# Designs tried in a protein design run: designed miniproteins, single chains, continued (4). Part 22

Each design is a single chain, and the fold is of that chain. pLDDT is the mean over its residues in the fold that is shown.

## One batch from the design tools (miniprotein)

Design m12783
Fold by ESMFold2-Fast:
Structure m12783 (fold): chain A 107 residues (1-107)
Amino acid sequence: MVKITQPKEVKAKVGETVTIPGTASENVDGKVAWYKQKEGEDPELLIENVSTLAPGVPSRISGSGSGTDFTLTIKNVKKEDEATYYVAVWDENGWVYSEGTKLTVEE
């Protein structure tokens, strides 16, 4: 069973570029998605297939990576980007979700 490791917290200032890493314990075959969840809200799909932006997601958000190492990049960070960010990978038995990284944004 694949395990996913992320930092618990990342901090950024408004206008900075932030990167949120996700590392899988085994090689994954490009079936990688990123989700954003704000407190009290349903999770929002941001990225599918490592780098494909979901409809309505701002172009300042991008995904990259291969093998075991994946990164979500947020350029020109805004206060509304404060959320927990989850990576999900497919391990042949189904989707495995990370515990998430909390992004805090200082104005």
Scores: mean pLDDT 85

Design m12784
Fold by ESMFold2-Fast:
Structure m12784 (fold): chain A 60 residues (1-60)
Amino acid sequence: MHELTVEMPSAELARALGAEIAAEYPDVEVRVEGTTVTLVSDGPVERLIGLALRALGEGL
């Protein structure tokens, strides 16, 4: 199990990121708390890092 935490500039953006990842990757557990998005997966941590970086760069 791998876990990655991403801090977003706003709670609205954190919720949007969480919803996007949950829709694209239903196997990833997404937790949103305020401005914090936590991604949990049994897959490679590199995948989670790639997803978070892509969402931050392209989804914001």
Scores: mean pLDDT 72

Design m12785
Fold by ESMFold2-Fast:
Structure m12785 (fold): chain A 57 residues (1-57)
Amino acid sequence: DAEAAARAAREAALALGLSEEEAEAAGKHMYQSNGDGERARELAAEHSPRAAGAAGG
């Protein structure tokens, strides 16, 4: 479900230390991507590069 994925993406962004604004954007982008986590992560990285860098590399 895109809404559940959006909420999970928002919580994940907050766990990575992103701001509420960035977390909201991540959730919105997850919803727009029909729950596609890879696409949502790319959009989150565009808004906050450190989030992408923190993910395993």
Scores: mean pLDDT 66

Design m12786
Fold by ESMFold2-Fast:
Structure m12786 (fold): chain A 62 residues (1-62)
Amino acid sequence: SRIEQLKKDIEIEEKAIEELEKKLAEAEAAGAPESVIASLHTAISITKAALDFLKEELEKEE
């Protein structure tokens, strides 16, 4: 169902955010270049926007 697919997609995006936040923490701890830190922040922002969109779509279906 659409609801089941949205819940699955939400879980995937939540896991992606957790992985990106872990990578950001590791990069910051390692003293990575500002460009790397900035790219990880951008990736997290984009993934959070996708998650928010999926949650809004799920709310419409419920």
Scores: mean pLDDT 86

Design m12787
Fold by ESMFold2-Fast:
Structure m12787 (fold): chain A 65 residues (1-65)
Amino acid sequence: MREKAEELFREGLEAAEEGNNEKAIELYKQALGYAIESGDRELALRVLEELEKLGEKLPSVRAML
């Protein structure tokens, strides 16, 4: 569901801006799941880039995109 993925991604960005990296990572992982399920490769890549900035590497997921 693209709309839900976009909403979760926005909430994750807000959490990261507030310095709450733990919450941002959780929200980004949820956003990534919904983006993949909806087939939105561009959004999934954007979410993955933000996760990678916080030290979360998902090489298997990156290989799918």
Scores: mean pLDDT 79

Design m12788
Fold by ESMFold2-Fast:
Structure m12788 (fold): chain A 80 residues (1-80)
Amino acid sequence: SLMDKVKEALKKLLEEVIKTLEKEGREAAEKLAEEKIEELKKEFNLDEETAKDILDTIKKILSLPKEEAIKKLKELLEAL
């Protein structure tokens, strides 16, 4: 289904964001999230509000101290 494909793409996005945050830091992780959400929006024809809400959620988590951000991103990944 479309939702299963979106879920799979979001899992891959979150895995890459976590890896980038751990290795390169917050600024690199934010840029990656912005790029990947834009790609996901185009691929699945997500509305602008949905794409923005997902990105804003990730950015909000990334604004936390690094260890807390990693924990929250892993929790989000596990919930998918």
Scores: mean pLDDT 86

Design m12789
Fold by ESMFold2-Fast:
Structure m12789 (fold): chain A 88 residues (1-88)
Amino acid sequence: AAALAAQQAKLEQIREEGREVQRQNGADGLRALTGTPLEQQAVSYRGSARLSEIAAKLYRAQGDEEKAKKHEEIAEENRKKAEELAAK
């Protein structure tokens, strides 16, 4: 009972973090509308990386280390793509 309540509280906290990430991604996206297509793509990849990081936290909190690792790898790939586009 206590362990289940603690897990539910952790999942709710991660869900709140996810809402904050979506808000930040939305604001970044709106600001990028006045930028170049490459800047818009970089912002999109950066936003996707943040969402994948939240997904990894959710899977890890549920005990799914394999899916958590996969989403961490996706986040890293998207982060690298954003950095590559920003360097051009």
Scores: mean pLDDT 85

Design m12790
Fold by ESMFold2-Fast:
Order: structure tokens, then sequence, then C-alpha cells
Structure m12790 (fold): chain A 71 residues (1-71)
């Protein structure tokens, strides 16, 4: 099942992105989240999965912005 395989891949990419973010590797975290979002869009995967990926990417962006602005 192509859609089922795509969902599993997207979930793994979100997990990898969160792990990179935890380590402070924001570039790789962003790359993983973007790959997940592309798969989610292509295969029209569940809304909750898209929301999880987007929320993680937004939190990453906020953390990076605080680091740059506040030092």
Amino acid sequence: NEKEEAEEKARKLIEEGKEYAERGDYAKATEKFNEALEIIKKYNLPKELREEALEAEIELGVKLLKEVVLG
C-alpha cells in the first residue's frame, strides 16, 4: 500500500527532525520536516500528521529566532 508506506516514511522523517532539533542541528531538522511535509502533501496524508510536522517546524523557527534576537 503506497499511501501506507508514505505515511510510515513521513512519521519517521518527523521523528528524525525532532531528534536533530533536540541536538541543535536546525538545518538537518528543517530538511527532515520539509521532506515529511512534501510526502504528506503528495499522498494527501491525515491532517494530524501534517499538523504535527508544521508545529515542530514552527517551534524550531521560534527557537532559532529567539537565539538570534536574544543571544
Scores: mean pLDDT 82

Design m12791
Fold by ESMFold2-Fast:
Structure m12791 (fold): chain A 58 residues (1-58)
Amino acid sequence: SLEEELRELEEQIKELEKGVRPFKEEGSGDVERFSAIGIYKAAISFLEELKKRKEEEE
């Protein structure tokens, strides 16, 4: 289950990366959306690391 959740988070990161592309191409517009995407990616990274550490703790 942890591997499946990790894979899902990885896919979500890819989707967010695709979402950022339009904002960069169109230029400066919505800084709030850029910030939100960054925070979301950081949260996903944190969850991935948290799960990894749980495996180590046993």
Scores: mean pLDDT 62

Design m12792
Fold by ESMFold2-Fast:
Structure m12792 (fold): chain A 99 residues (1-99)
Amino acid sequence: DEKVKKVQELGKQIIAVVSDPSLTTEEKVAKVTELMEKIGEILVKAEEEGDLETAQKMWEIVHETFRTVKKLSTDPEVIATLEHKTALMHLRVLLARID
């Protein structure tokens, strides 16, 4: 499934960004924001298309990525950014389901 593979790739990029000691907090926040927005677009599209099994697999990847970031990052702004963007993705998916 190409959507699942793309979300896995984006999740790995998020982990790489938060683990990169050469990046500032501001750069990490910006890059994580961009990557989370891309994941959100793929998730919303899968929900709108009614591909619920694919959407569920992608959510599992998002949750695993979040758990991994919380283990690797001590930066509260990076963690808060990931939490905020994950919450917004949940809201977008809920809105897509009720239209």
Scores: mean pLDDT 82

Design m12793
Fold by ESMFold2-Fast:
Parts: C-alpha cells; structure tokens; sequence
Structure m12793 (fold): chain A 72 residues (1-72)
C-alpha cells in the first residue's frame, strides 16, 4: 500500500532532507521482493538529479504501482 511505501521512504531518508538516491530506492525495492531494473527505478527521478523526493515518489507509485504488482 501507499502507507507502506511512506514508511519505507522514511527509513531510506536517514538525514531527513526528504530525498533518497535512485540506488537506495532500487536496493529497497529488491529487498521487498520486487525485481525492477535500474532504468525502471530511474523513472521515479522526474527532474534527473539522481534523487527522488517523497512527493515525486508518491505520485509515481500511485500511477505505476500496478506495473510492479503484476511482475511482468
């Protein structure tokens, strides 16, 4: 659920700046049993700076969650 992703984001955002790296997000999704490519995770990086803020994360999760739930 979205609430689970909120908790996961907070656990990755250790410095509390509201941003996580694409690499940390990729690792966490693998730990949760998803198997996204790095390129798929990079889609969360909407401004191309190598980081994902929580608002971008929520928006992309809500729009693309089904893509990960189907697993191909």
Amino acid sequence: SLELFEKIFALMDKDGDGKVSVEELHKKLHELGFNPSKEEVEKFDLDGDGYVDFEEFKKVVSENLEKYLKRG
Scores: mean pLDDT 66

Design m12794
Fold by ESMFold2-Fast:
Structure m12794 (fold): chain A 68 residues (1-68)
Amino acid sequence: AEELRKRAEEFRSKAEEYKQQGNTDKAELYEKASRLYELAARFWERGDEEAAQMLVDYAEKLVKEAEK
């Protein structure tokens, strides 16, 4: 769970950096990825590993789209 929260913080920092650069599209994608990782951490802590994995996979898809 701590690793998932760390990744959420990383993506939040990335979103802020892109927002400051005026890259709103990338900032929004990283903000969504950050929130999904926060939700995944909560599901993991409750033992809902499948739900946590789905959220992580979706967040990684958003990050991949942001990098294109």
Scores: mean pLDDT 82

Design m12795
Fold by ESMFold2-Fast:
Structure m12795 (fold): chain A 94 residues (1-94)
Amino acid sequence: SAAEEELRRLVEELFDAALAGDLAGMARTLERIRELLLEMGLSQDAVDAVIAEIAAVVAEQVARLRAGEVSADEAKEAVVRESLAIAERAVAAA
């Protein structure tokens, strides 16, 4: 869907900002993800939970990349795959 494609782009942007240490960019992208999830029909509480889980996945994959455990491409693919799965489960539960 258009929403899934937009979420994919935003999550990729979030990962790039996190890797660069761009805190302002991360905050702006997280707010756009929040807006998109609300438009997808999630409650505020569900959006807060999804945002927290996506942020945790990003932090884990950035840490793994910095430790040399994964490549940049592998980390980015994992972030996208896991974030979309988190959002899909939340939408299905709504």
Scores: mean pLDDT 89

Design m12796
Fold by ESMFold2-Fast:
Structure m12796 (fold): chain A 78 residues (1-78)
Amino acid sequence: SMEELEKKALELVKEELVKNGLSEEEAEKIIEAFQKNGNLSQEEVEELAKELGLSPEELHEKVGKAIAAAKKKLEAEE
């Protein structure tokens, strides 16, 4: 189902964010933003980066890598 796929995708993204050096709490904040907005806009990235003590560029790179890695894992399981 769509709900199961979304939940699994978000869990994998969270796992990859933690592997990329974020805490579980920081990763959860990022996942909450994705769930609320469907993606992270430039403004949301800037606000989250400030809260996490990262540059917007660092956060954008970590999120991009986590999404790419999670997507590969989802594709490999099908």
Scores: mean pLDDT 75

Design m12797
Fold by ESMFold2-Fast:
Structure m12797 (fold): chain A 60 residues (1-60)
Amino acid sequence: SEKEKLIKEGKEEVKKLVAAGDIEGARRVASRLHAELTRLGMDPNEAAEIADKILEEALK
């Protein structure tokens, strides 16, 4: 699905930015993913949890 593709692409981009030390960039990508998933009809709280989890896992 389009939502699954966005999650996959967002996860890869967040990981790449964290690996490069660009934590602010990673946070911006996570926020963008949240907004995009919400626009596609995902529940805003669910979209936030997905984006937050991606960022948290990349920072570990």
Scores: mean pLDDT 86

Design m12798
Fold by ESMFold2-Fast:
Structure m12798 (fold): chain A 91 residues (1-91)
Amino acid sequence: AVEALVERIRARAKELGGDIEVSVEERDGRRVLHIELRGETTTPEAAEAVAREAMRALADGVVDEIEIDTDDPALADALGAGATRFLAERA
């Protein structure tokens, strides 16, 4: 369920010292996962874990699209690393 996904992503980030904004938006029957990460409140470890959880949700069909936004280049690098690691683990 979408609610369980939002809680799971938020809890995972919190375990790694990150505080993030997570929401799901429906557009004409399509579920879009929105995640916002701020350098002031999020760690690279949390960003990497969040990217992996988001990729899993997309792969499992829980959401139809993912939009992740960050104002911090180090968090952007960590998001990319998380996505790459998820894909490698699925190969």
Scores: mean pLDDT 80

Design m12799
Fold by ESMFold2-Fast:
Structure m12799 (fold): chain A 87 residues (1-87)
Amino acid sequence: MKLAEEAAKLAEEAAKAAEKGDLEKAKELAEEALKKVAEFQRELAARLASIKDPAERERLIKEVEEEVRELDEIFVKNAEKVAEALA
């Protein structure tokens, strides 16, 4: 799940940039993080499509659900920080 890890890191860097008042950098990093999330979703869809065994597909989905939950929590937390800094 390299793309999910990269997206989380970019979101954290965006929050830090916003806290320092570097709004241009914060916006660029946030946009890049969103692009990584979209790429992750496309890669996951491609991998699921390549798996013909329904049981194996369901196993992959369950494994990914934990990482998606963690990523969502990180994004919500960092989005709140960015919104507060930009207010």
Scores: mean pLDDT 72

Design m12800
Fold by ESMFold2-Fast:
Structure m12800 (fold): chain A 75 residues (1-75)
Amino acid sequence: AAEEAAELLRRAAELAREAGDEGLARLAERAREALERGDVESALIMAELTAGVAYALGHREVAELLAEAARLLRA
């Protein structure tokens, strides 16, 4: 679950960067870094907030990856 969430966060950052949104990519990377440190609670909160930001900016695919990562972290 954590490894799967980390991979989704990595893909979200990559996709955000491809879309030209370095700020969004950094937010996704910070969520992944929190998860790698074992801070699941911070990673979950960051993934959920970043998904909302991605959706508001029209990056729907990035938002879906971030939302799925958050779902896995809640399980």
Scores: mean pLDDT 86

Design m12801
Fold by ESMFold2-Fast:
Structure m12801 (fold): chain A 97 residues (1-97)
Amino acid sequence: MEELLDEIVEHVKRAVELRKQGKLDEANRHLLRALSLAFVAGAEASRRGPEEYDAMRKRLVERIEKELGDEAKEFIPLVDSAIDLGRLAGELERRFS
């Protein structure tokens, strides 16, 4: 899980850096990777229970805020939404398995 959170944070940081350089297509690819990994993190953490899910979500948000500061404001809602979609997908998988 920590390795997955590290990859999410690094892709968000790269998206911010590339956007500042005007490399919008490359920035968007890194953002999409971060969101895909956040979805996976949400699904996996939700399988471990609500306390683990809440802890993971809080830790990831805090890490992004610490690393990016004010620049995190645009990305936090997107990452948070991807995590929640992952949780919902994990619940759906368990219901129909």
Scores: mean pLDDT 83

Design m12802
Fold by ESMFold2-Fast:
Structure m12802 (fold): chain A 61 residues (1-61)
Amino acid sequence: LVGKTAVVVKDFEAKNPNELSLKKGDKVKVLLEIGKHYVVAENLKTGEKGIVPKEVLEEIE
């Protein structure tokens, strides 16, 4: 996933400032992987960055 573009397949709402809220259909760039369940991503529409669960993302390349 690192360096790839992914689409959000499930809404995610951030519960703390380090997390990134995402809506289904948003496109993100994966910046790094943290463990087996999370990534740091950048929302390509807003430029916002934060931690999101891998399970809400699908790689589109």
Scores: mean pLDDT 79

Design m12803
Fold by ESMFold2-Fast:
Structure m12803 (fold): chain A 74 residues (1-74)
Amino acid sequence: EPSVLERIEATIERIKKEAEEAIKNNDKEEVKELLGQLKNLRVSLEELAKEGDERAKELVEEIDKLIEELEKYL
């Protein structure tokens, strides 16, 4: 079974793809939904990053950038 970190990585990649499509389609409701999902993932990743997981720290930075982009779009 995939680790929590592997599942989170896969989810971030899915959200990136869905966000690009939502923005192209002017689907603001989908963007808001994806933004909520990213904020929830960030909470879990921040705990792992604080424990010294370097990959989790990188993923938090990726999520923060994506959140900033989506919030600017809304």
Scores: mean pLDDT 83

Design m12804
Fold by ESMFold2-Fast:
Structure m12804 (fold): chain A 76 residues (1-76)
Amino acid sequence: SPQEEIQQKINTIKNYLEKSEGTIPNVLREQKLVEFVKKFLKEHPNLPKELKKHFIKEMLQISDKYNLPKLKTVLL
């Protein structure tokens, strides 16, 4: 389902950030995540409102937790 696909994408992002902590500079992690999120939103222009809201909320939480402020500029 679209909901399961969104949750899998969120989990993939979280796993990447957890695995890359202390090994990849935050600037590069932010760049990769910004590009990933832009591509995902471009590929899913007709995402249901509630799923888009859920995805944005999770990305905003990730932005704050991992100190990735440029991610907010893509989402807001």
Scores: mean pLDDT 84

Design m12805
Fold by ESMFold2-Fast:
Structure m12805 (fold): chain A 64 residues (1-64)
Amino acid sequence: GPLYEVKIIGDRPGILEDGSVVPPGTVLLAKSVRESPDGEDVIVELLDGKRLVVGKEDVEIKEL
């Protein structure tokens, strides 16, 4: 399937499902991306299967 490049562009970190943080400026590869039900966040599935939540305005996503 398509891969996605996910760049955290804001000053706020992304949050993994275990509560650990992914700092601003990080660039990651993902196998899926979707908007949260409330429209505030993007939910990203990383290549290792971990889920990342990041504010919609704090992320830049490119389909590769």
Scores: mean pLDDT 84

Design m12806
Fold by ESMFold2-Fast:
Structure m12806 (fold): chain A 63 residues (1-63)
Amino acid sequence: GASRAATAAAVGAALGGGGVAAAQEAMKFIYSGDGEKAARAAARAGGPETVGGRAAMDSALKY
């Protein structure tokens, strides 16, 4: 359980201007097979820094 840390990371990403940080996270995952799938889901939902983007990424990585 890392619910608190995950929330802090999401808030930090949003505060840090999601553009650069979110792009770096997505790019990091793209170099991994599952990461590419998660990155696409997150990007479609507005980026991994958004609540919707994180949910989409987490959902994609479950299967």
Scores: mean pLDDT 54

Design m12807
Fold by ESMFold2-Fast:
Structure m12807 (fold): chain A 89 residues (1-89)
Amino acid sequence: KEEVEKALLKGLIARSLKDYDLAIEWFEKAVELDPDNADIWTQLGLAYLEKGEYEKAIEAFEKALEIDPTNSVARKGLELAKKKLEEKR
């Protein structure tokens, strides 16, 4: 849908500018519009990961893998987020 694509694009632009708070806001809007889209959950996880919100990144990547178990970006993101969380604790 056009609204989902716009929200996702705005999130991707914000993430490329390293504005992770704005990226998270747009990806959350995209997820609200299309909650069964593994790619949006993956982008939300990556934005949380880049912000250092590792527990939230794990939740987002696990949701993406629940929808699409073959998503390699979500799988690698989950492994990295778990490793980063262990390093902090």
Scores: mean pLDDT 87

Design m12808
Fold by ESMFold2-Fast:
Structure m12808 (fold): chain A 60 residues (1-60)
Amino acid sequence: GIDEKIIEELQKKYGISKEVAKELIEALKNGDIEKAKELAEKNGIDLNELIDLINLIRSE
């Protein structure tokens, strides 16, 4: 599914675990922006990329 593709892309781009990628996507789907931001900062994910992910997930 789309979630699995995003998880794989995040793992390849940022070197994060599948579990961390899943947590990030779940936080974004739940609108938990604070948790998503904390996960992004901890794992070196650019905030602009996080905004793009929010838009991608919410557009579906």
Scores: mean pLDDT 76

Design m12809
Fold by ESMFold2-Fast:
Structure m12809 (fold): chain A 84 residues (1-84)
Amino acid sequence: LTPEQREEFEKDVVLALLLIQGAVTLIAAENAGASKEDIEKIRKLFDEGVARVEAAQSVEEAQRIADETIKKLNELYEEAVKKK
């Protein structure tokens, strides 16, 4: 792999991992019986995070955005579950 091919591959991996984590968080929230409003909040944050990772110009930027998005998704999930 050239450095450019490696960077593109690593960005694709970051995006794939974010997609998996976001989907798992949504399924977990739904199974926990989170409110429709809380599920919508999680979905909106997930969609915004994915769009930002796709727009990222470097692997470092993509990873930073993904990490921040995952952290916020986990915080919203915990809040939604604990409200019960």
Scores: mean pLDDT 84

Design m12810
Fold by ESMFold2-Fast:
Structure m12810 (fold): chain A 62 residues (1-62)
Amino acid sequence: SAAEAAALVTPEELAALKAVARTGSHAAAGRELGLSQPTVSRLVRRAMEKLREHPDTGRRFE
């Protein structure tokens, strides 16, 4: 489940991912978190990398 994957993501990576999901952009998320856009992009990439390693946490049929 997504919650299990989230447990593997660091609090900083999760905060960046949530901010991007809420604002719709890395630049806006960075402004909210007080981080540069490249830092937000790196954190989101790391979070997505960890989530990507967990096959099918949401969809069961394709």
Scores: mean pLDDT 71

Design m12811
Fold by ESMFold2-Fast:
Structure m12811 (fold): chain A 55 residues (1-55)
Amino acid sequence: MEEAKEELGKKIGELLKKGASAEEIEKAAEEFAEKYPEIKEAAEAAKQQAIDYVE
């Protein structure tokens, strides 16, 4: 299950590198939470941190 968290982190990192909007980051995190319910809390935390970073 660590693998799903790592993939989420890599995806968020790539989006931040590209200058993606907060909405795009939210969408990516939500898609990961739907695909891997066991990391739903981690995905929510990552989404909040990324949004705070780009604001």
Scores: mean pLDDT 74

Design m12812
Fold by ESMFold2-Fast:
Structure m12812 (fold): chain A 96 residues (1-96)
Amino acid sequence: MKYSKEELDLEVQEALVEIHLAVTIISVERKFGKEAADVVREAMPIALEKARELLRQGASVQEAVAHALETIADYAESKGYKEVAEFLRKEAERVR
């Protein structure tokens, strides 16, 4: 298989986003409980899709993570998990 440096770097960037989001889910579960963490997991597929699109457009890992966290926060708020949404938005600001 032929990998360009850009393709390898993108794969590593995608993995770093996934790791950051996984750590964030653990933090949500510890602070807000399993139901809150389950809501975050429900938003994960769309958040990862948006992060991947941003990375392919040349965004940094930090920008991709921040947008993923904001996407999850909007979903959590729509489900009534306002404190979880505020936590995730603060994390998004921290990683930028």
Scores: mean pLDDT 82

Design m12813
Fold by ESMFold2-Fast:
Structure m12813 (fold): chain A 72 residues (1-72)
Amino acid sequence: MAEVLAKMAKSLGVDVSAEEAAKDPKGALKKILEAVKKELEELKKKGEISEEELKEYKEKLEEYFKEQEEKL
């Protein structure tokens, strides 16, 4: 699981190592969530998604990450 979190972070440009994710998987997950939210805000700013889609994606993302946190 720590390796998966580290790979996700790397793909989003977030500096989270597998060691860091292993020591604090919930903290690593939170950093990844914050990075994805920032990317969604940038997509809206570029006009690639609507304000309504941004809200929907954020709600689904927070729900997904809450479920993942409960499994850790």
Scores: mean pLDDT 73

Design m12814
Fold by ESMFold2-Fast:
Structure m12814 (fold): chain A 75 residues (1-75)
Amino acid sequence: MEEEIKKEVEELGKQLTSPDLDVRKEAARRLGKLALKYPEYVAPLMRQLLNDPSLTPEEKGALVRAFAEGVEEAI
């Protein structure tokens, strides 16, 4: 099970680097759903995303919003 979650998080990590912002937003939302149960796997990817210099502040804001929506669905 933990290995299955690790694979899902790795796949979502790849989707976060997609040139398609909608793909990135969906990946961020799905990571949000996993964040409360698996913060050890999710937190490094979120930190990497927020430190990505290729993303504008607006793009980062949209991804943070999608992530928060995912977290809310997990509560």
Scores: mean pLDDT 79

Design m12815
Fold by ESMFold2-Fast:
Structure m12815 (fold): chain A 69 residues (1-69)
Amino acid sequence: SAEELHREGERLFAEGRYEEAVELYEKAIELDPNYAKAWFNLAKALAALGRNGEAAVYGKKALELDPEL
């Protein structure tokens, strides 16, 4: 499920495995494109990798889906 992929991505992010976390968050979004938390955590992982332009775009998408994030 999208939630299981997102949870595994959070585990990898906590381990500093940012590229692998990105892959799992992207898969979660493929299953549920309205999963605001997955978009937000994708943005955080991309920022950790120095991919700040992509992080800004996906962070904005997360806030459009859930303004209370």
Scores: mean pLDDT 89

Design m12816
Fold by ESMFold2-Fast:
Structure m12816 (fold): chain A 85 residues (1-85)
Amino acid sequence: ETLYRPNPELLELLSKVVEGEVYTLHDILTALGYLAIEEKLLDPNDPTIVNLSGTPLGKILGVDSIDTRDTKLIVELLMKNVEVV
């Protein structure tokens, strides 16, 4: 199974909800889901939308919002911020 090491900025955010420094892609996606819930980033009118405008996660990923159904885009954004181990 392929393991990924997040960059320092992403790792700092993920450390709020998970432990460790190396993760599977599924672990990172799960941790981002927990982070979105804990930081109250889910849109109250459409829970498929994550509002990232003005957030540290939005700055790292370079987007103002994410559709949770667009897993391909989420993976592309994450791949710019992780290193294969």
Scores: mean pLDDT 80

Design m12817
Fold by ESMFold2-Fast:
Structure m12817 (fold): chain A 88 residues (1-88)
Amino acid sequence: GQFAIDMGELIRQKYGENNPLALRYLGIGYYKLGDYEKAVEYFEKALKETNYKSPRIYDLLAEAYEKLGDTEKAEEWRKKSEEVRKQL
């Protein structure tokens, strides 16, 4: 958890606040610490800052939404992940 947050903050300091790799590390770090609300925020921001479809980030968003009790959004992100994988 903490290592991923520290790495994300280091990348943000070097490469900018909205660097998508930094946002991904922050999302993973907060997820591992059980802060699913922040994990969702950072993962969604990472996707917004990249035009690339990432099945792994979609899976992490689905897992985080499940932990938050938002089953509908978890299902939506899971379906998006599956759809992208079928196209790759």
Scores: mean pLDDT 81

Design m12818
Fold by ESMFold2-Fast:
Structure m12818 (fold): chain A 80 residues (1-80)
Amino acid sequence: MELEKRAEELLKEAEKIMEEISKKGSSEVVKEAKKLYEELLELIEKAKEAVKKGDYKSAEEYLEKAEKIVEEMKKLLEES
């Protein structure tokens, strides 16, 4: 369950970033962060579905995309 654990870790990290942006960010930054967070949730769900089907390669690709979204959210927080 290594990939599923990685998905959970990415989700927790994104949640913490969203909390910080919600407290400190402007309305525009919060709106952009919410869009990125929604994309992240879709990617995490697709990754979990791929793991359940035994498609570990697709799961890894979805998690790589999710990592990039988390990086974008971190950058957005730094620009706030």
Scores: mean pLDDT 81

Design m12819
Fold by ESMFold2-Fast:
Structure m12819 (fold): chain A 79 residues (1-79)
Amino acid sequence: SPARELAEQALKYAKEAYENPETFDENVKKARELLEKAIELSDADPDPEQRREDTRFVAEAAQELSDYEKKAKEKIKKS
């Protein structure tokens, strides 16, 4: 689904922010923008079953993104 694809892209940017702390601001901003679009698309899905599944996946992606952001911030503080 488009929502799932955007959420997966958001996680890739969040992971890059963690792996390359020098890119933190840029990659976290991009990850958040993609996640926001994923949330909007999942909520707007006219199929109730697909909307439920996509909303769940996007919620899990939001948690993972938050975890990567937290880890990246800790890594930057130790630099």
Scores: mean pLDDT 82

